# Ledger of designs, part 46: designed miniproteins, single chains, continued (3)

Each design is a single chain, and the fold is of that chain. pLDDT is the mean over its residues in the fold that is shown.

## One batch from the design tools (miniprotein)

Design m9680
Fold by ESMFold2-Fast:
Structure m9680 (fold): chain A 99 residues (1-99)
Amino acid sequence: MEEVKELLREAADLAAEAANAAAAGDLEKAKELARRAAELARRAAEKAETLEDKELSEFYKRGAETVARAAEKAAESKDPLEAEIWATMAVIAASVLLL
């Protein structure tokens, strides 16, 4: 559990940095940070799959996959506004899982 939450905290931090870079107009930096956030969220999903509590495993796996998809969309963005929106969505999704 703690390992999943730690990966999600790191993903949220990188997604927040990506949103800030996008807001500043730095699309290249935003995409790189979003790509790294997506990688950490994917690792969180893999780790969640190993949890003994099947209901908790499914919850965190689906949640982490949602964070990863939002971060992946930010990384694929063609303009800073699109990148900011998706990176922000990744932060929100991760924050809900960390409550």
Scores: mean pLDDT 88

Design m9681
Fold by ESMFold2-Fast:
Structure m9681 (fold): chain A 82 residues (1-82)
Amino acid sequence: AAALAAEAAALRARAKEKHAQYLKTMGLMNDYTAQYTKEAKEGSAAKAAEYKKLADAYAEKGKALLEEARALEARAAALEAA
């Protein structure tokens, strides 16, 4: 039905937006991972721990966004199969 196709398309659009947020969040995680690596090699263990905590927090946020995107895609696929 056209209505199910429209709902599936809307869910895929939302999934795409969540993927974009995921990519931005992974960029921040990578930036903090780079700072962690630098401080671990050259500097303060305390600063390294701080940057690792920030990197880990963004990694978890990114994982949640990716899971949300995948759930939306799975729901869209189910509607398309119906």
Scores: mean pLDDT 87

Design m9683
Fold by ESMFold2-Fast:
Formats: structure tokens, sequence, C-alpha cells
Structure m9683 (fold): chain A 60 residues (1-60)
């Protein structure tokens, strides 16, 4: 559930900042979320980021 909450937060933050056109801020927030996380948690964050980017790209 902690890992699920982490992935959900990563997706939300990336979608928010990419919709605003702020890729740098999206990257910064992802880096903050990944800090101190295990390889498994980083993989979940990466998957959430890819999904968020695909959703925002589909809106364009």
Amino acid sequence: EEAEALAERAREVVEEHLRAGDEEKAQEEVAKLAKGKSDKEIELIREAVVEAARRVAAER
C-alpha cells in the first residue's frame, strides 16, 4: 500500500506539472520522490511517470 501510494503520488505530480508545461518541475518532483527509495520503489515510480507522460501526450 505504501508503494501504491508512492506510485499514485508520482503519477499525480507528473501529470500536474506536464499539463502546466513544466517538465523541469516534473523531473524535480520525481527526483524528490525517488530519493532514499529501494530499487523496487524506483521502478514503480518510473512506471507511473511513463503512464502519466502518455496520458498528457494523448491530450495534445
Scores: mean pLDDT 78

Design m9684
Fold by ESMFold2-Fast:
Order: sequence, then structure tokens, then C-alpha cells
Structure m9684 (fold): chain A 84 residues (1-84)
Amino acid sequence: KKEELIREAGRLLKEGQKAFENGDYDTAIKLFEEAVKKAEEAGNWRLLAGAYYQLSIAYEKKGETEKAQEWRRKADEALEKDMA
């Protein structure tokens, strides 16, 4: 089950990145939020950090600077947990 969640999170991150590159930031955010949920269920801090980081970048592109900063902070915290 956890391996499936990890694969799903990775797929969602890849699909979100494609939406982001196409300028569809709303779709990218939705896909990255789904990736967050899968990474959380899997207990995978590295994937979680990646998903949070992508959310931060997508919100920056939408001009939502405060939300972008909040997601970046969550990404840094998740990365610290992975490094422990």
C-alpha cells in the first residue's frame, strides 16, 4: 500500500509539473495538493517536501506570496525531518 502511495504521489507531481509548465497553475496546485495527501499517507517526508515546494512555486506564479511562503516553510520542515 505505501509503495502504491509513493508511486501515486510521484505521478501526481509529474502531472502537476506538466500543468505548471503549460501555465495552468490552478490545475498544478490541485495535483500538487493531491500529491501532498499521498505523500502524507505514505509517511514519505522527501516526497512531501517536494510537493510542498512545488505548491510554493505555483502560488508564487499566481502572485499569492503569503501562501507561497507558508508552503516553502512546510517544505523546509519536511526536508529537515527526512534528513534526520
Scores: mean pLDDT 85

Design m9685
Fold by ESMFold2-Fast:
Structure m9685 (fold): chain A 105 residues (1-105)
Amino acid sequence: TAEEYFKKGGELFNEGKFEEAVEYFKKAIELDPDFAEAYLALGYVLFLLEKYDEAIEAYKKAIELDPDFKTAYKLLAEVLEEKIKKEENPSEELIKLLEEAKKKS
């Protein structure tokens, strides 16, 4: 089930097997595309792997599925701050997205 893959992803994450955790969270999402918490978990592991654009996409999907998901806004703000910090000329779109995420976190 989606929940079984989600649980396995969490177990792999706790073991430091981040790439394998990503694959199991993706499997959970494939079985249940409305699983907001699986998108949140996927985004967090991708953030730790410094895959910022993929993490942003996953967090945005979690928010789309649950617009009141405060944790997703908080984590989105954190990944956006890290991405912007590493860019010499961050886009206006990224800055605006960060401001919106901070407001709703």
Scores: mean pLDDT 87

Design m9686
Fold by ESMFold2-Fast:
Structure m9686 (fold): chain A 58 residues (1-58)
Amino acid sequence: MDKEIDKLRKEILDRIKKNDIDGLEKLARKAEELYEKTGDIRFGYLEAMSRMAISVLK
């Protein structure tokens, strides 16, 4: 799971740098699904980070 979390975090940060709102929306949904499935709060933080970025960039 740690590898998946690190990969997802890096993908979100890359999408933020590129102002890729569509990519961020997809990553937010993926993080939300993984949080629901695993209960790992770190996926919840990644979902929140992606949603926050969308709000700021939009």
Scores: mean pLDDT 83

Design m9687
Fold by ESMFold2-Fast:
Structure m9687 (fold): chain A 100 residues (1-100)
Amino acid sequence: SALLEKLEEIERLYEEILERLEELGEDPNLVATLRQQAKELLRRAREALEKGDRETALGVLTQLLNLAHELRELTRDDPELYEKAEEVIRLLEEMMREVR
C-alpha cells in the first residue's frame, strides 16, 4: 500500500530526527515523551489504514501532524533537521488528502 509505505517513511524520519535532537543535547525526557507519542500514533494510524477505517485514520494523522509541527519547532536551529521535519509534515498532509 502506498499509504503504508509513506507511513513507514514518516516513522523512519521521526526516529532520525529524535536521535539527532538527543545527540545535539535536547532534553532526553522530552525526546522520550515525543518518541512514545509518535510510536503510539504511528501504530494507531497503521491499524486504521490496514482496516480501511478512513475516519479513524484521518483523526490519528491529524494528531501526528500536530506532533510534527511541535517537532519542527524543536529543529529550528538545525537546517537539516528542520528540512526533515518539513518532509514529515508534507508526507502527512499528502496522506490526509489521499485518505479523504
Scores: mean pLDDT 88

Design m9688
Fold by ESMFold2-Fast:
Structure m9688 (fold): chain A 76 residues (1-76)
Amino acid sequence: MEREAEVAREVGADRVLEEGKRYLDKGNEAAKAGNKQEALEYYRRSIRLFRIALKAGNKAAEKPLEEAEKNLKKVE
């Protein structure tokens, strides 16, 4: 079980996590620049990707998901 979850994370879930972090960074950058609509779009994409990673067993997505949801609420 552990090894199968590890392989799934390496092949798919880990890449989804990394893509989610990339969109979170873009959302933070857009929010910092005052681009509210752009920030909202990037945060939504980030949240979706982190949820996919979590469902695939990658618990490392838990904290960045919470950060993305919190930042989304701040932008409104």
Scores: mean pLDDT 78

Design m9689
Fold by ESMFold2-Fast:
Structure m9689 (fold): chain A 68 residues (1-68)
Amino acid sequence: NAEELFKKADEYAKKAKEEFEKKTKEGILKGIGLALRAIGYVFDAYLEAEKAGDYELAEKAKNYEIKI
């Protein structure tokens, strides 16, 4: 499930970047919301990895860099 959460994080980060690239006030506000969702998915991936005892995956989530 953590792998699915990372995919969702990447998807929302990409959508956030697309909104920011519009350089409009509405795009910036929408981009911020999408970026926060991406961060939320990374955090959920971290919790699921920790809960499963997958410490390597948890470390990846902890050090995950969202490209916006």
Scores: mean pLDDT 78

Design m9690
Fold by ESMFold2-Fast:
Structure m9690 (fold): chain A 73 residues (1-73)
Amino acid sequence: SELFEELLKVPGVGPELAEAMVEAVEKSGNEHMVLVWAISRELPRETVAAIARLLVERGVISEAAADAVVASY
């Protein structure tokens, strides 16, 4: 999975977390669920910020939405 490989590059994300996040996306059909999952599991702010950036680069969320999420976390 392309998403799995990209998540493995995120600081603080190992194979187990990447797998769980990919499963959340597969169950919901929505790739932004990676970010929702990370926030609900209270992952470190640096990790959440890197995931938000990844979703912007993948065209899933806007830069403004990513900035708002990170600023409120």
Scores: mean pLDDT 86

Design m9691
Fold by ESMFold2-Fast:
Structure m9691 (fold): chain A 63 residues (1-63)
Amino acid sequence: PAPPAAAVAAGQAALERAAAEVGLSPAEARAILRGEAAAPSKEARDRLVAAVARHATAAEAAA
């Protein structure tokens, strides 16, 4: 069973915003999170993960 489309869309939107904040494309951010591509630095990867979590938390706070 897949998550509902709204939750998937929200997750993708959070990833896209996080990628933009770190200066990456959404495709690059997705590849880094999958472990298929190396981030430019450990700091960049950490910033991406933190940004995704922050945007997801903001969405929950708005509910």
Scores: mean pLDDT 72

Design m9692
Fold by ESMFold2-Fast:
Structure m9692 (fold): chain A 50 residues (1-50)
Amino acid sequence: MELVRVVGDSPLKGRTFEFLDETLSGLLRVRDVDNGREYFVRPEEVEPVE
C-alpha cells in the first residue's frame, strides 16, 4: 500500500491517504484509509510517506 501525505494549502493538509492512481487530468486519486472515501488531489500538494 503506497501512502501519501497532503502538504499543500488545502482542507486535507496533514492528512495521510492511500495512493490509488493518477487520472488523465493529472490529479491523483487517493483513498482515506480510515473511512474508504476517495479524493482527488494535485500532485504538487502531496508527498510520499515512508
Scores: mean pLDDT 76

Design m9693
Fold by ESMFold2-Fast:
Structure m9693 (fold): chain A 61 residues (1-61)
Amino acid sequence: SKEREEILKELIDIGVEKVDLAVKITVLKKYDTEENREKIEELEKRLEELEKKEKEILAKM
């Protein structure tokens, strides 16, 4: 159904963003600077929000 396709697309989009964020965090962790620490914290908060959203979507399926 169209509704199922939309849910699957949203899950794929979340998964892609999670992978992108994880890669960025890993790269930033190689250089211990104050600017990088602040950026890592922001990216980790976004990752937690995406993980929560993903779990909520999966729980409704």
Scores: mean pLDDT 85

Design m9694
Fold by ESMFold2-Fast:
Parts: sequence; structure tokens; C-alpha cells
Structure m9694 (fold): chain A 61 residues (1-61)
Amino acid sequence: APTPAELVRTVAEWLLAQGHSRERVRAEVDATIDGLRRYHGLPQEEADRIRAEVDRLLAAA
């Protein structure tokens, strides 16, 4: 099964490919991470690492 980081990265890459703004992509990623935390027990530390990785990806786009 894909990891939480792989799922969030796939969402971010897909939204960027569809031409969405960096601001909108970040908002959707944050919503996805919040859902993983609420319903799938994703630890805050791991969520913070995933957010940082997405921020780096968005800075490069």
C-alpha cells in the first residue's frame, strides 16, 4: 500500500499537472493531511515532515 507521504505527493503532483495554483495545491494537501491525522492516526511529526516536503516541491514548481 502507498505510504501517507506517497499519497500526499501524488495529490500535489496531480493538482499541479491540472494547472492549479500553488496556494490551492497547498490548501488541498493540508486538508488531505488533516484527514489522515483524524481518521488514520497519522502522527503530527510525520504530518509536519510531509508538509515540509510538499512546500519544497511547490517552491520548485
Scores: mean pLDDT 83

Design m9695
Fold by ESMFold2-Fast:
Structure m9695 (fold): chain A 90 residues (1-90)
Amino acid sequence: HMEERKKRLEEAYERGRQLAREGNSQEIDDIVRRIFAYRQREKAGEKLSEEERDEYEELVATFQGFVDELLRSAIDAAIERNKKRVEEEK
């Protein structure tokens, strides 16, 4: 069912966010390598199976969660740094 796919993608996204919070770069490097391998196969004209397509979409969702969490943390850190700078100048 399509709803089961949506739940898997949501879980994969949250796993990516958790990897960012844990600082687990090895697992994310593996995910990136797998995404690259699937993209190379499609670029070569190979059609992925339904199972391979599902895995590819979960890998992409995991990577999106990781990037979004890193961006959020970087933005929050920049805001906090700016607040401290203003307080130190008064």
Scores: mean pLDDT 81

Design m9696
Fold by ESMFold2-Fast:
Structure m9696 (fold): chain A 102 residues (1-102)
Amino acid sequence: SVEEKIEEIRKKSEDLAKFYEKQGKHLEALYARARGLLDEVILKATELEKQGNIEAGIIRAFAVMLRYLLDKAIEKGSLTPEDLQRFIAVAEKLLEEIEKLK
């Protein structure tokens, strides 16, 4: 089910973040959390888009682009913890907007 996939995304991102925190890798932990939140937004938005919700399709497009930009910036080593916290805040805001479309 969609709910099972969401729980798997949440557990995987939390476990990975905790693994990195135990190693003192705070940046990698924040990246794991940001990535997990964006993956949850994309999955939830995709399911609502399949039901004909146009606004969910727009949110999905933004989340996919944010994930792409996040992954590219991490590859280049250009992100600070503050930058990653901004990605987390934006992903949380997108998640709130998706929940309003229920």
Scores: mean pLDDT 88

Design m9697
Fold by ESMFold2-Fast:
Structure m9697 (fold): chain A 64 residues (1-64)
Amino acid sequence: LRELIEKLKEARRRLEEEIERLRKEVEENPEDIKKQIHLDFLEIALESTEFLIERLEEKLREKE
């Protein structure tokens, strides 16, 4: 579980970095609907990743 949590935290960090980059690009080109959809998808993926981390951390606490 700890290794999986660490991998998910790393994935979350990478998603945050990609979202920040893409958000800047969308701000520069607000007419680019394709980039807006991609940004929305990444934001959903980030939220899902955070939810999984929280659930796994809760399960890990039950073992300690």
Scores: mean pLDDT 80

Design m9698
Fold by ESMFold2-Fast:
Structure m9698 (fold): chain A 59 residues (1-59)
Amino acid sequence: SLEEAYKKGKEAVKLNNKNSNGEWKSFPGPHGNTERSRQLSEAAGKGAKEEYKKILEKK
């Protein structure tokens, strides 16, 4: 679902932040060419972007 994709995007940022000593170096890219896959990728991207912004706002 889109909500799950959004949450996975957030988790990806959190995990990458731990691995990269607080730096986001990679972003989840799209997988597949269906409309559903595109929507899921966009949802994951939103989650990742929002979590990354939250991390930056933690000073």
Scores: mean pLDDT 63

Design m9699
Fold by ESMFold2-Fast:
Structure m9699 (fold): chain A 121 residues (1-121)
Amino acid sequence: SSAEEAKIAEFKALLSQYPSLVELYQRYVAGDLSEAERKLLDRWIEKAKKIGFEKALKEFEEELKEALGINKDSSDLMKLWLSLQLAILKARYEESQRPLSEEERERLILLTAYEVYQSLL
């Protein structure tokens, strides 16, 4: 939709300010996950299957915020990074139900990260 295209464009513009996040985003869209990243996400997917995705996503966010000291006064870089972490968990969870094309994965990551980032402002 035109509303989704606007969100995608806005989040891409935000990421473009931080080359390290652009690189991370490109890896996530390509499905290029390290073994440690894959193992972490797989643990959270298994938890989501037991307790529901929304509850697992909230607990994942809370755990990352505690581990890294992320709060409302944190840098934009940290908030965007956290948004990408929640987005890749959602993409991997959806992929556990059905295969996603790279285009579908990119769209899901951008839209999810946009919503998460807005919630951190």
Scores: mean pLDDT 90

Design m9700
Fold by ESMFold2-Fast:
Structure m9700 (fold): chain A 67 residues (1-67)
Amino acid sequence: SSMEKEKKLKEFKERLERVAQQGLEERRRRHPDLGPAEIARLEQGAQQAIQQSLQVIIDEEKKKEEE
């Protein structure tokens, strides 16, 4: 079912976003001297990592369904 696959991807994305946000909050607490530029770079890196992880999972699931 395509709906189950879509739901799974949405849940995974939400989990990654939550983990990334928690990681940024924790790093900010441990390194209060982090400047706005460094925070922006960390946020960009997290967003790129989430996008790449989602794409890899989509590709992996597509390959498994074709087998």
Scores: mean pLDDT 79

Design m9701
Fold by ESMFold2-Fast:
Structure m9701 (fold): chain A 68 residues (1-68)
Amino acid sequence: MDKEFEQLEKEVKQAADELAKIFDQSFADKMLKESLKKLDEYRKKGKVEEGAKAVIGIIKERYAEYQS
């Protein structure tokens, strides 16, 4: 349970770091903040898989929007 959320948090931070290298740090920081808040919301509900899907989805959607 906790290890799953820890892994998700690590993946979210890694994705934001990658986006900062491609785009800019400010954009990546905003996305990281949004994703971590969403992950925390699902963690409080004990829905680790939904949390993972939601934060990864946010990162992918923001990446696609920025690239467009």
Scores: mean pLDDT 74

Design m9702
Fold by ESMFold2-Fast:
Structure m9702 (fold): chain A 71 residues (1-71)
Amino acid sequence: MPEGRRHAGEVLRQGLLEAGSKSKDPKVSEEVKKEAEVLAEELERATTPEQLQEIQERVGKVVDKAKKAGS
């Protein structure tokens, strides 16, 4: 259902933007914001379980990057 995927993308985008806003490095915050928008779009367009798993792995990497820059 496209609406459900759009909602999931919005939740994902909001979560990543919040993680990025906690980083004290402006460049990392900008990269997290860009990745959040790309990942939300990819999640909305994902049609296979494999694509969803790849997106989840990339989300984890972006969150880890934001955490490292905040430390």
Scores: mean pLDDT 74

Design m9703
Fold by ESMFold2-Fast:
Structure m9703 (fold): chain A 99 residues (1-99)
Amino acid sequence: VLPLQPPNVSREQLLAAFEALGRSAYPVAQKEGNGSVVIVTVHRDGTVTVQRLSDLAEWQAAVEAALARLRAGEAASVVVADTPELRELALAAARQWNA
């Protein structure tokens, strides 16, 4: 889990969102694999959006969209689960958007 995890999202909420992804995203049970990422966006109205990504290009676009939503005040928090390689990309992206 990246440093993008804000204090207003509990561990229980994150686990529930990950379980929902595993049950609902695909016909077969899916879990986070090596090199895959899951983006969890908690909206201000209490809804949760969970997206599983299979490659870096999908991940980058989704992270940009989620962070834009957070900046606009539409989301309460964003969490990304990743590998070390994806963590470096997330930090680089965050620096660009915070500049």
Scores: mean pLDDT 49

Design m9704
Fold by ESMFold2-Fast:
Structure m9704 (fold): chain A 81 residues (1-81)
Amino acid sequence: SKFAELLRRRAELARKQGNEADAHVYEAEYYISEGKYEEALKHAQRALEIDPNNRDAHLVLAEVYRKLGKEEEAEKWLEKI
C-alpha cells in the first residue's frame, strides 16, 4: 500500500514536470499493484497515445497482458521495444 502511494506521488510529480506519458505509466503501475488490470491497461494505452515510442509504456502494457494471462499478447508488445 505504501508502494502504491509512492507510485501515485510519482505520477503527480511527472505531470507537474510536463511528462504526461510518464504520469500515465506510473498510474498504470499503481493499478497493477492494486490488482486493477483493466484500469492499468487504459493508462498504459493512454501513455502510448501521447508517446508511441515510450519504452516504459510498452513494458507496462506487456506486464498487464501477462497479469491477464495473455502471454502471446505480452510477447507482442515486448517485441516493439
Scores: mean pLDDT 85

Design m9705
Fold by ESMFold2-Fast:
Formats: structure tokens, sequence, C-alpha cells
Structure m9705 (fold): chain A 66 residues (1-66)
């Protein structure tokens, strides 16, 4: 997997939630899974993915895990 694949996964999960296909909890699970996978990326790619995750949390009123 790559930065592009993980960014695509975030976009896909957000689109599914916005379309009513998944629950808010499903979106949270998907974002946490992407965050876990991002830990294996180089620092710059990981930072880009984590920024996209934070944007998703803010846009949907979700708590950001620490």
Amino acid sequence: RSRAALLGAIAGARAAYDAGRITKEDLLVALRDVERQAATLPAADREAVLAAIREAYAAHGLEVPE
C-alpha cells in the first residue's frame, strides 16, 4: 500500500458515510485502520495521511484519538 492508496481509502470511507452507506462508527473504524496502516509509511507520506484523517475528523465532528 502507498500514500495514494491510504488517501483513497479515507476519501472512499467519507464518500460512503456522506451517501448514508456506512454509519459514523464504521467511518471511525475505517479512519483508525488507515491511521494504523500509515505507521508503516515514510514520515512525509505518513504526515499527509494523518492530515487527511484530521480533516475527516473535523469535517464530521469526530473526536481525534491521541
Scores: mean pLDDT 77

Design m9706
Fold by ESMFold2-Fast:
Structure m9706 (fold): chain A 60 residues (1-60)
Amino acid sequence: VSEEELKRGMAELSVAVVLTIAKRKNISVEEAKKWVAEDLEKLGVPELIEEYQELVEERL
């Protein structure tokens, strides 16, 4: 499995997490997306945010 395939799989998991958070907290998907992006920034992986946003926006 290539690193690019792994990154795509991780982005798809992030989409599932966003949808779960939106349902559990009764907030919009857009608000949940912003929450996840802010969390990634705080975790010290800001380089993943651009890739994450591209793939999540394409699917959501």
Scores: mean pLDDT 72

Design m9707
Fold by ESMFold2-Fast:
Structure m9707 (fold): chain A 63 residues (1-63)
Amino acid sequence: SLLERAREARRRGEEAAARGDLETAVRHYDLAIKLFATVLGSDHPEVLEARARLLALVEELRR
């Protein structure tokens, strides 16, 4: 299902972030957000939380 794919993408993003691979983490979180938003809607807590995490990762990558 798209939800399973979204959760897998989020997990891969978390794993990449944990090892300091911020570019890979951002790509995985971007995919997870798109999939979560498609299934749950853009205002869903899961989407909002993932968007906040993506923003934090992008800000860290730019430093």
Scores: mean pLDDT 87

Design m9708
Fold by ESMFold2-Fast:
Structure m9708 (fold): chain A 61 residues (1-61)
Amino acid sequence: MEKKEKAKELAKQGAEAYKQGNYDKASKLLQEAFDLLKSIPGVSNDEAAAELVRTFSEALK
């Protein structure tokens, strides 16, 4: 599975944890997703953050 798709799944899991009030788990899942996005060649930290925020916001509603 491509790193970007795995990061999206982690961000969705983070949003689910956030909805459940498990902020520690949400934070860890979002950090893992961010680290994975940053590991993709050619992806800047700003691009990784934008993709993470977009996926997380979509998953929240």
Scores: mean pLDDT 80

Design m9709
Fold by ESMFold2-Fast:
Structure m9709 (fold): chain A 72 residues (1-72)
Amino acid sequence: SKGEELLKKGEEYLKKGDLKKAEKYYKQALFIYGEAGDREGVAEALRNLGKVYEKQGDLERAEAYYRRAEEL
């Protein structure tokens, strides 16, 4: 699916240390999964955004995204 393709792109940029591009693709995946009503996809995109913010040192934002994923 397009959501899965976008998660894969986010993961690729995360591995390269390009946190800005990783965030961009994970946010696009979040939007696509949200439009589709894919709860599991939304949760996965939120967890991956949490990882991005954690790597940026924004632990407060990371925790917020992890919490949102758990509440789905």
Scores: mean pLDDT 89

Design m9710
Fold by ESMFold2-Fast:
Structure m9710 (fold): chain A 90 residues (1-90)
Amino acid sequence: SRLEAEIHLALARMAANILKKMAAKQDGTGAVEMAELVVRLARRAVELDPSLAPEAAELLRETAEALSKSEDPELQRAAELLKEAARELE
């Protein structure tokens, strides 16, 4: 279970890095769907291992802050989704 949780969190980090690259390019195409994937992977990691909740919440919070600096409406919607999910985890 721990290894499965760590794999889910690692996949969430990879997807979050894609979102950060989208923000750097100011291109939000598909950002909401990518944010939903990050949230699902992070939530699954925490379900499998609750001790990962602080790390998962920090990942979501950090990613949301990076996206919230964008003027792209889709990146801004993705940021709000990530902020809400982070608050639910811790």
Scores: mean pLDDT 88

Design m9711
Fold by ESMFold2-Fast:
Structure m9711 (fold): chain A 114 residues (1-114)
Amino acid sequence: APPPITVGGGPGTPSSSVTSLAGVSLTLSAAGTEGRGFVLESEEPRGLLGVAEVLAADGTVSYKVIAYLEASSEEERERNLAALDAALARFLATLEAAGHTVTEVGREVVVREV
């Protein structure tokens, strides 16, 4: 089974109002009406899943999702990409089951220089 992705939130967890993935940026905020979001951290492989809430003028709520994982090789990148796609599919299904609309999905697996 893929490693668990947990909700990162507590003393010492990096909190950022901006999550970025290869030039795609989401602003994560607790401000309610102006955009809300959360970050899920992946422990193995290392990475994150960022979600931003988008509130339209008519009160329609939609989400933007970005996902990022690290890899040490091209072979690991392919495995991590498959794991990320599976995790995203489950997460998107959870959002849709809760009645939420996803308008944008970004994903990347980056091979780190060794």
Scores: mean pLDDT 56

Design m9712
Fold by ESMFold2-Fast:
Structure m9712 (fold): chain A 67 residues (1-67)
Amino acid sequence: SARLEEAAREVAEAMRTLDGNEALLRIGEVLERYGLTPEEVARAAKRLFGLPEEQVRRAAEAGRAMY
C-alpha cells in the first residue's frame, strides 16, 4: 500500500541520513504517524528497497520504545 511504501521510505532515509538516537526517534515517530508495527515496516522495507528485514525490525522496535 502507499502508506506502507511511504513509511518504509522514511525509515530507510532516517537509517541512512541520521545517526544513533536521532535515527531511532525519527523511526518511532514514523511508526506512530502511520499506525504501523516494526514488523510491517521491516517487511515493506525488504520488499520495496531490499533492506535487511531483521536490522530494520530491530531499529523500528528501538525507535518505538524511545519515542
Scores: mean pLDDT 84

Design m9713
Fold by ESMFold2-Fast:
Structure m9713 (fold): chain A 61 residues (1-61)
Amino acid sequence: SRGYYEALVKYLEREIEEGEKEKAPKSRLANTYRELGRAYEALGRHEEAAKYYEKADELLK
């Protein structure tokens, strides 16, 4: 279901934008970044997945 993961990516990107705007806890933003990473992995977009995993890790330093 490629279309499912494409829609999920758009939804999660919006969640990040809203969370950053609202200054959500770093743990919540990190979880959303990891979900984005997993969605990109499911789409076979491994470089983008790695970037989002890195962003999640950076938030928890």
Scores: mean pLDDT 84

Design m9714
Fold by ESMFold2-Fast:
Structure m9714 (fold): chain A 92 residues (1-92)
Amino acid sequence: SLEVEEAARELKRAAEERGGTAEVRVEGDTVTVVLTGLSTEQQVAALAGAAEAVVLGGEAEVRTEGDKVTIVMRGLSPEQQAAALRALAGAL
């Protein structure tokens, strides 16, 4: 949806402002976020932001690998996906 695309762009800007990058992939009720080039402190902040997907009634899986964080959020409506992506952006 357009709202999810706008939220994804907000997350990409937040990551870029922190010297990293963000890639967002949406497929149905699943959103995959890949954050790279972020500090350990910012990676921890992203983990906290991913918790909002669970609060919204979905599921979140997080994997860290060096400077790369992969967050997979499932079971969210488009409105909830946008809210979770904005929460991630705000946590960075």
Scores: mean pLDDT 81

Design m9715
Fold by ESMFold2-Fast:
Structure m9715 (fold): chain A 102 residues (1-102)
Amino acid sequence: DLEKKIQDYEKKAEEYIEQAKKYALDGDIDKAVEYLQQAANYYDKAAELYKKLGNEEKAREYQEKSKTLRDTAEYLRRRSKEVKQRGEEARAARLRKQRLLS
């Protein structure tokens, strides 16, 4: 049943997005990016199945969802690199530690 496979892929994508959010909040941008890319891969698989069903509109919708996740991952990676390069990461980590231990 292709429809059940699509639902499974959508559920996996959503689970990976939630994990990516948790890693991003914890400051683990590398893992957040990895999990967003995994979520995008599952949306790509869902799009392929919609295409097999002849539903080109849904296939395009899920391709766009995949693209949005990949763009978000690239944005997070770029922002993390900019913060590290300017030496602001150490200041941000110090402020976070002070707030958590206060």
Scores: mean pLDDT 83

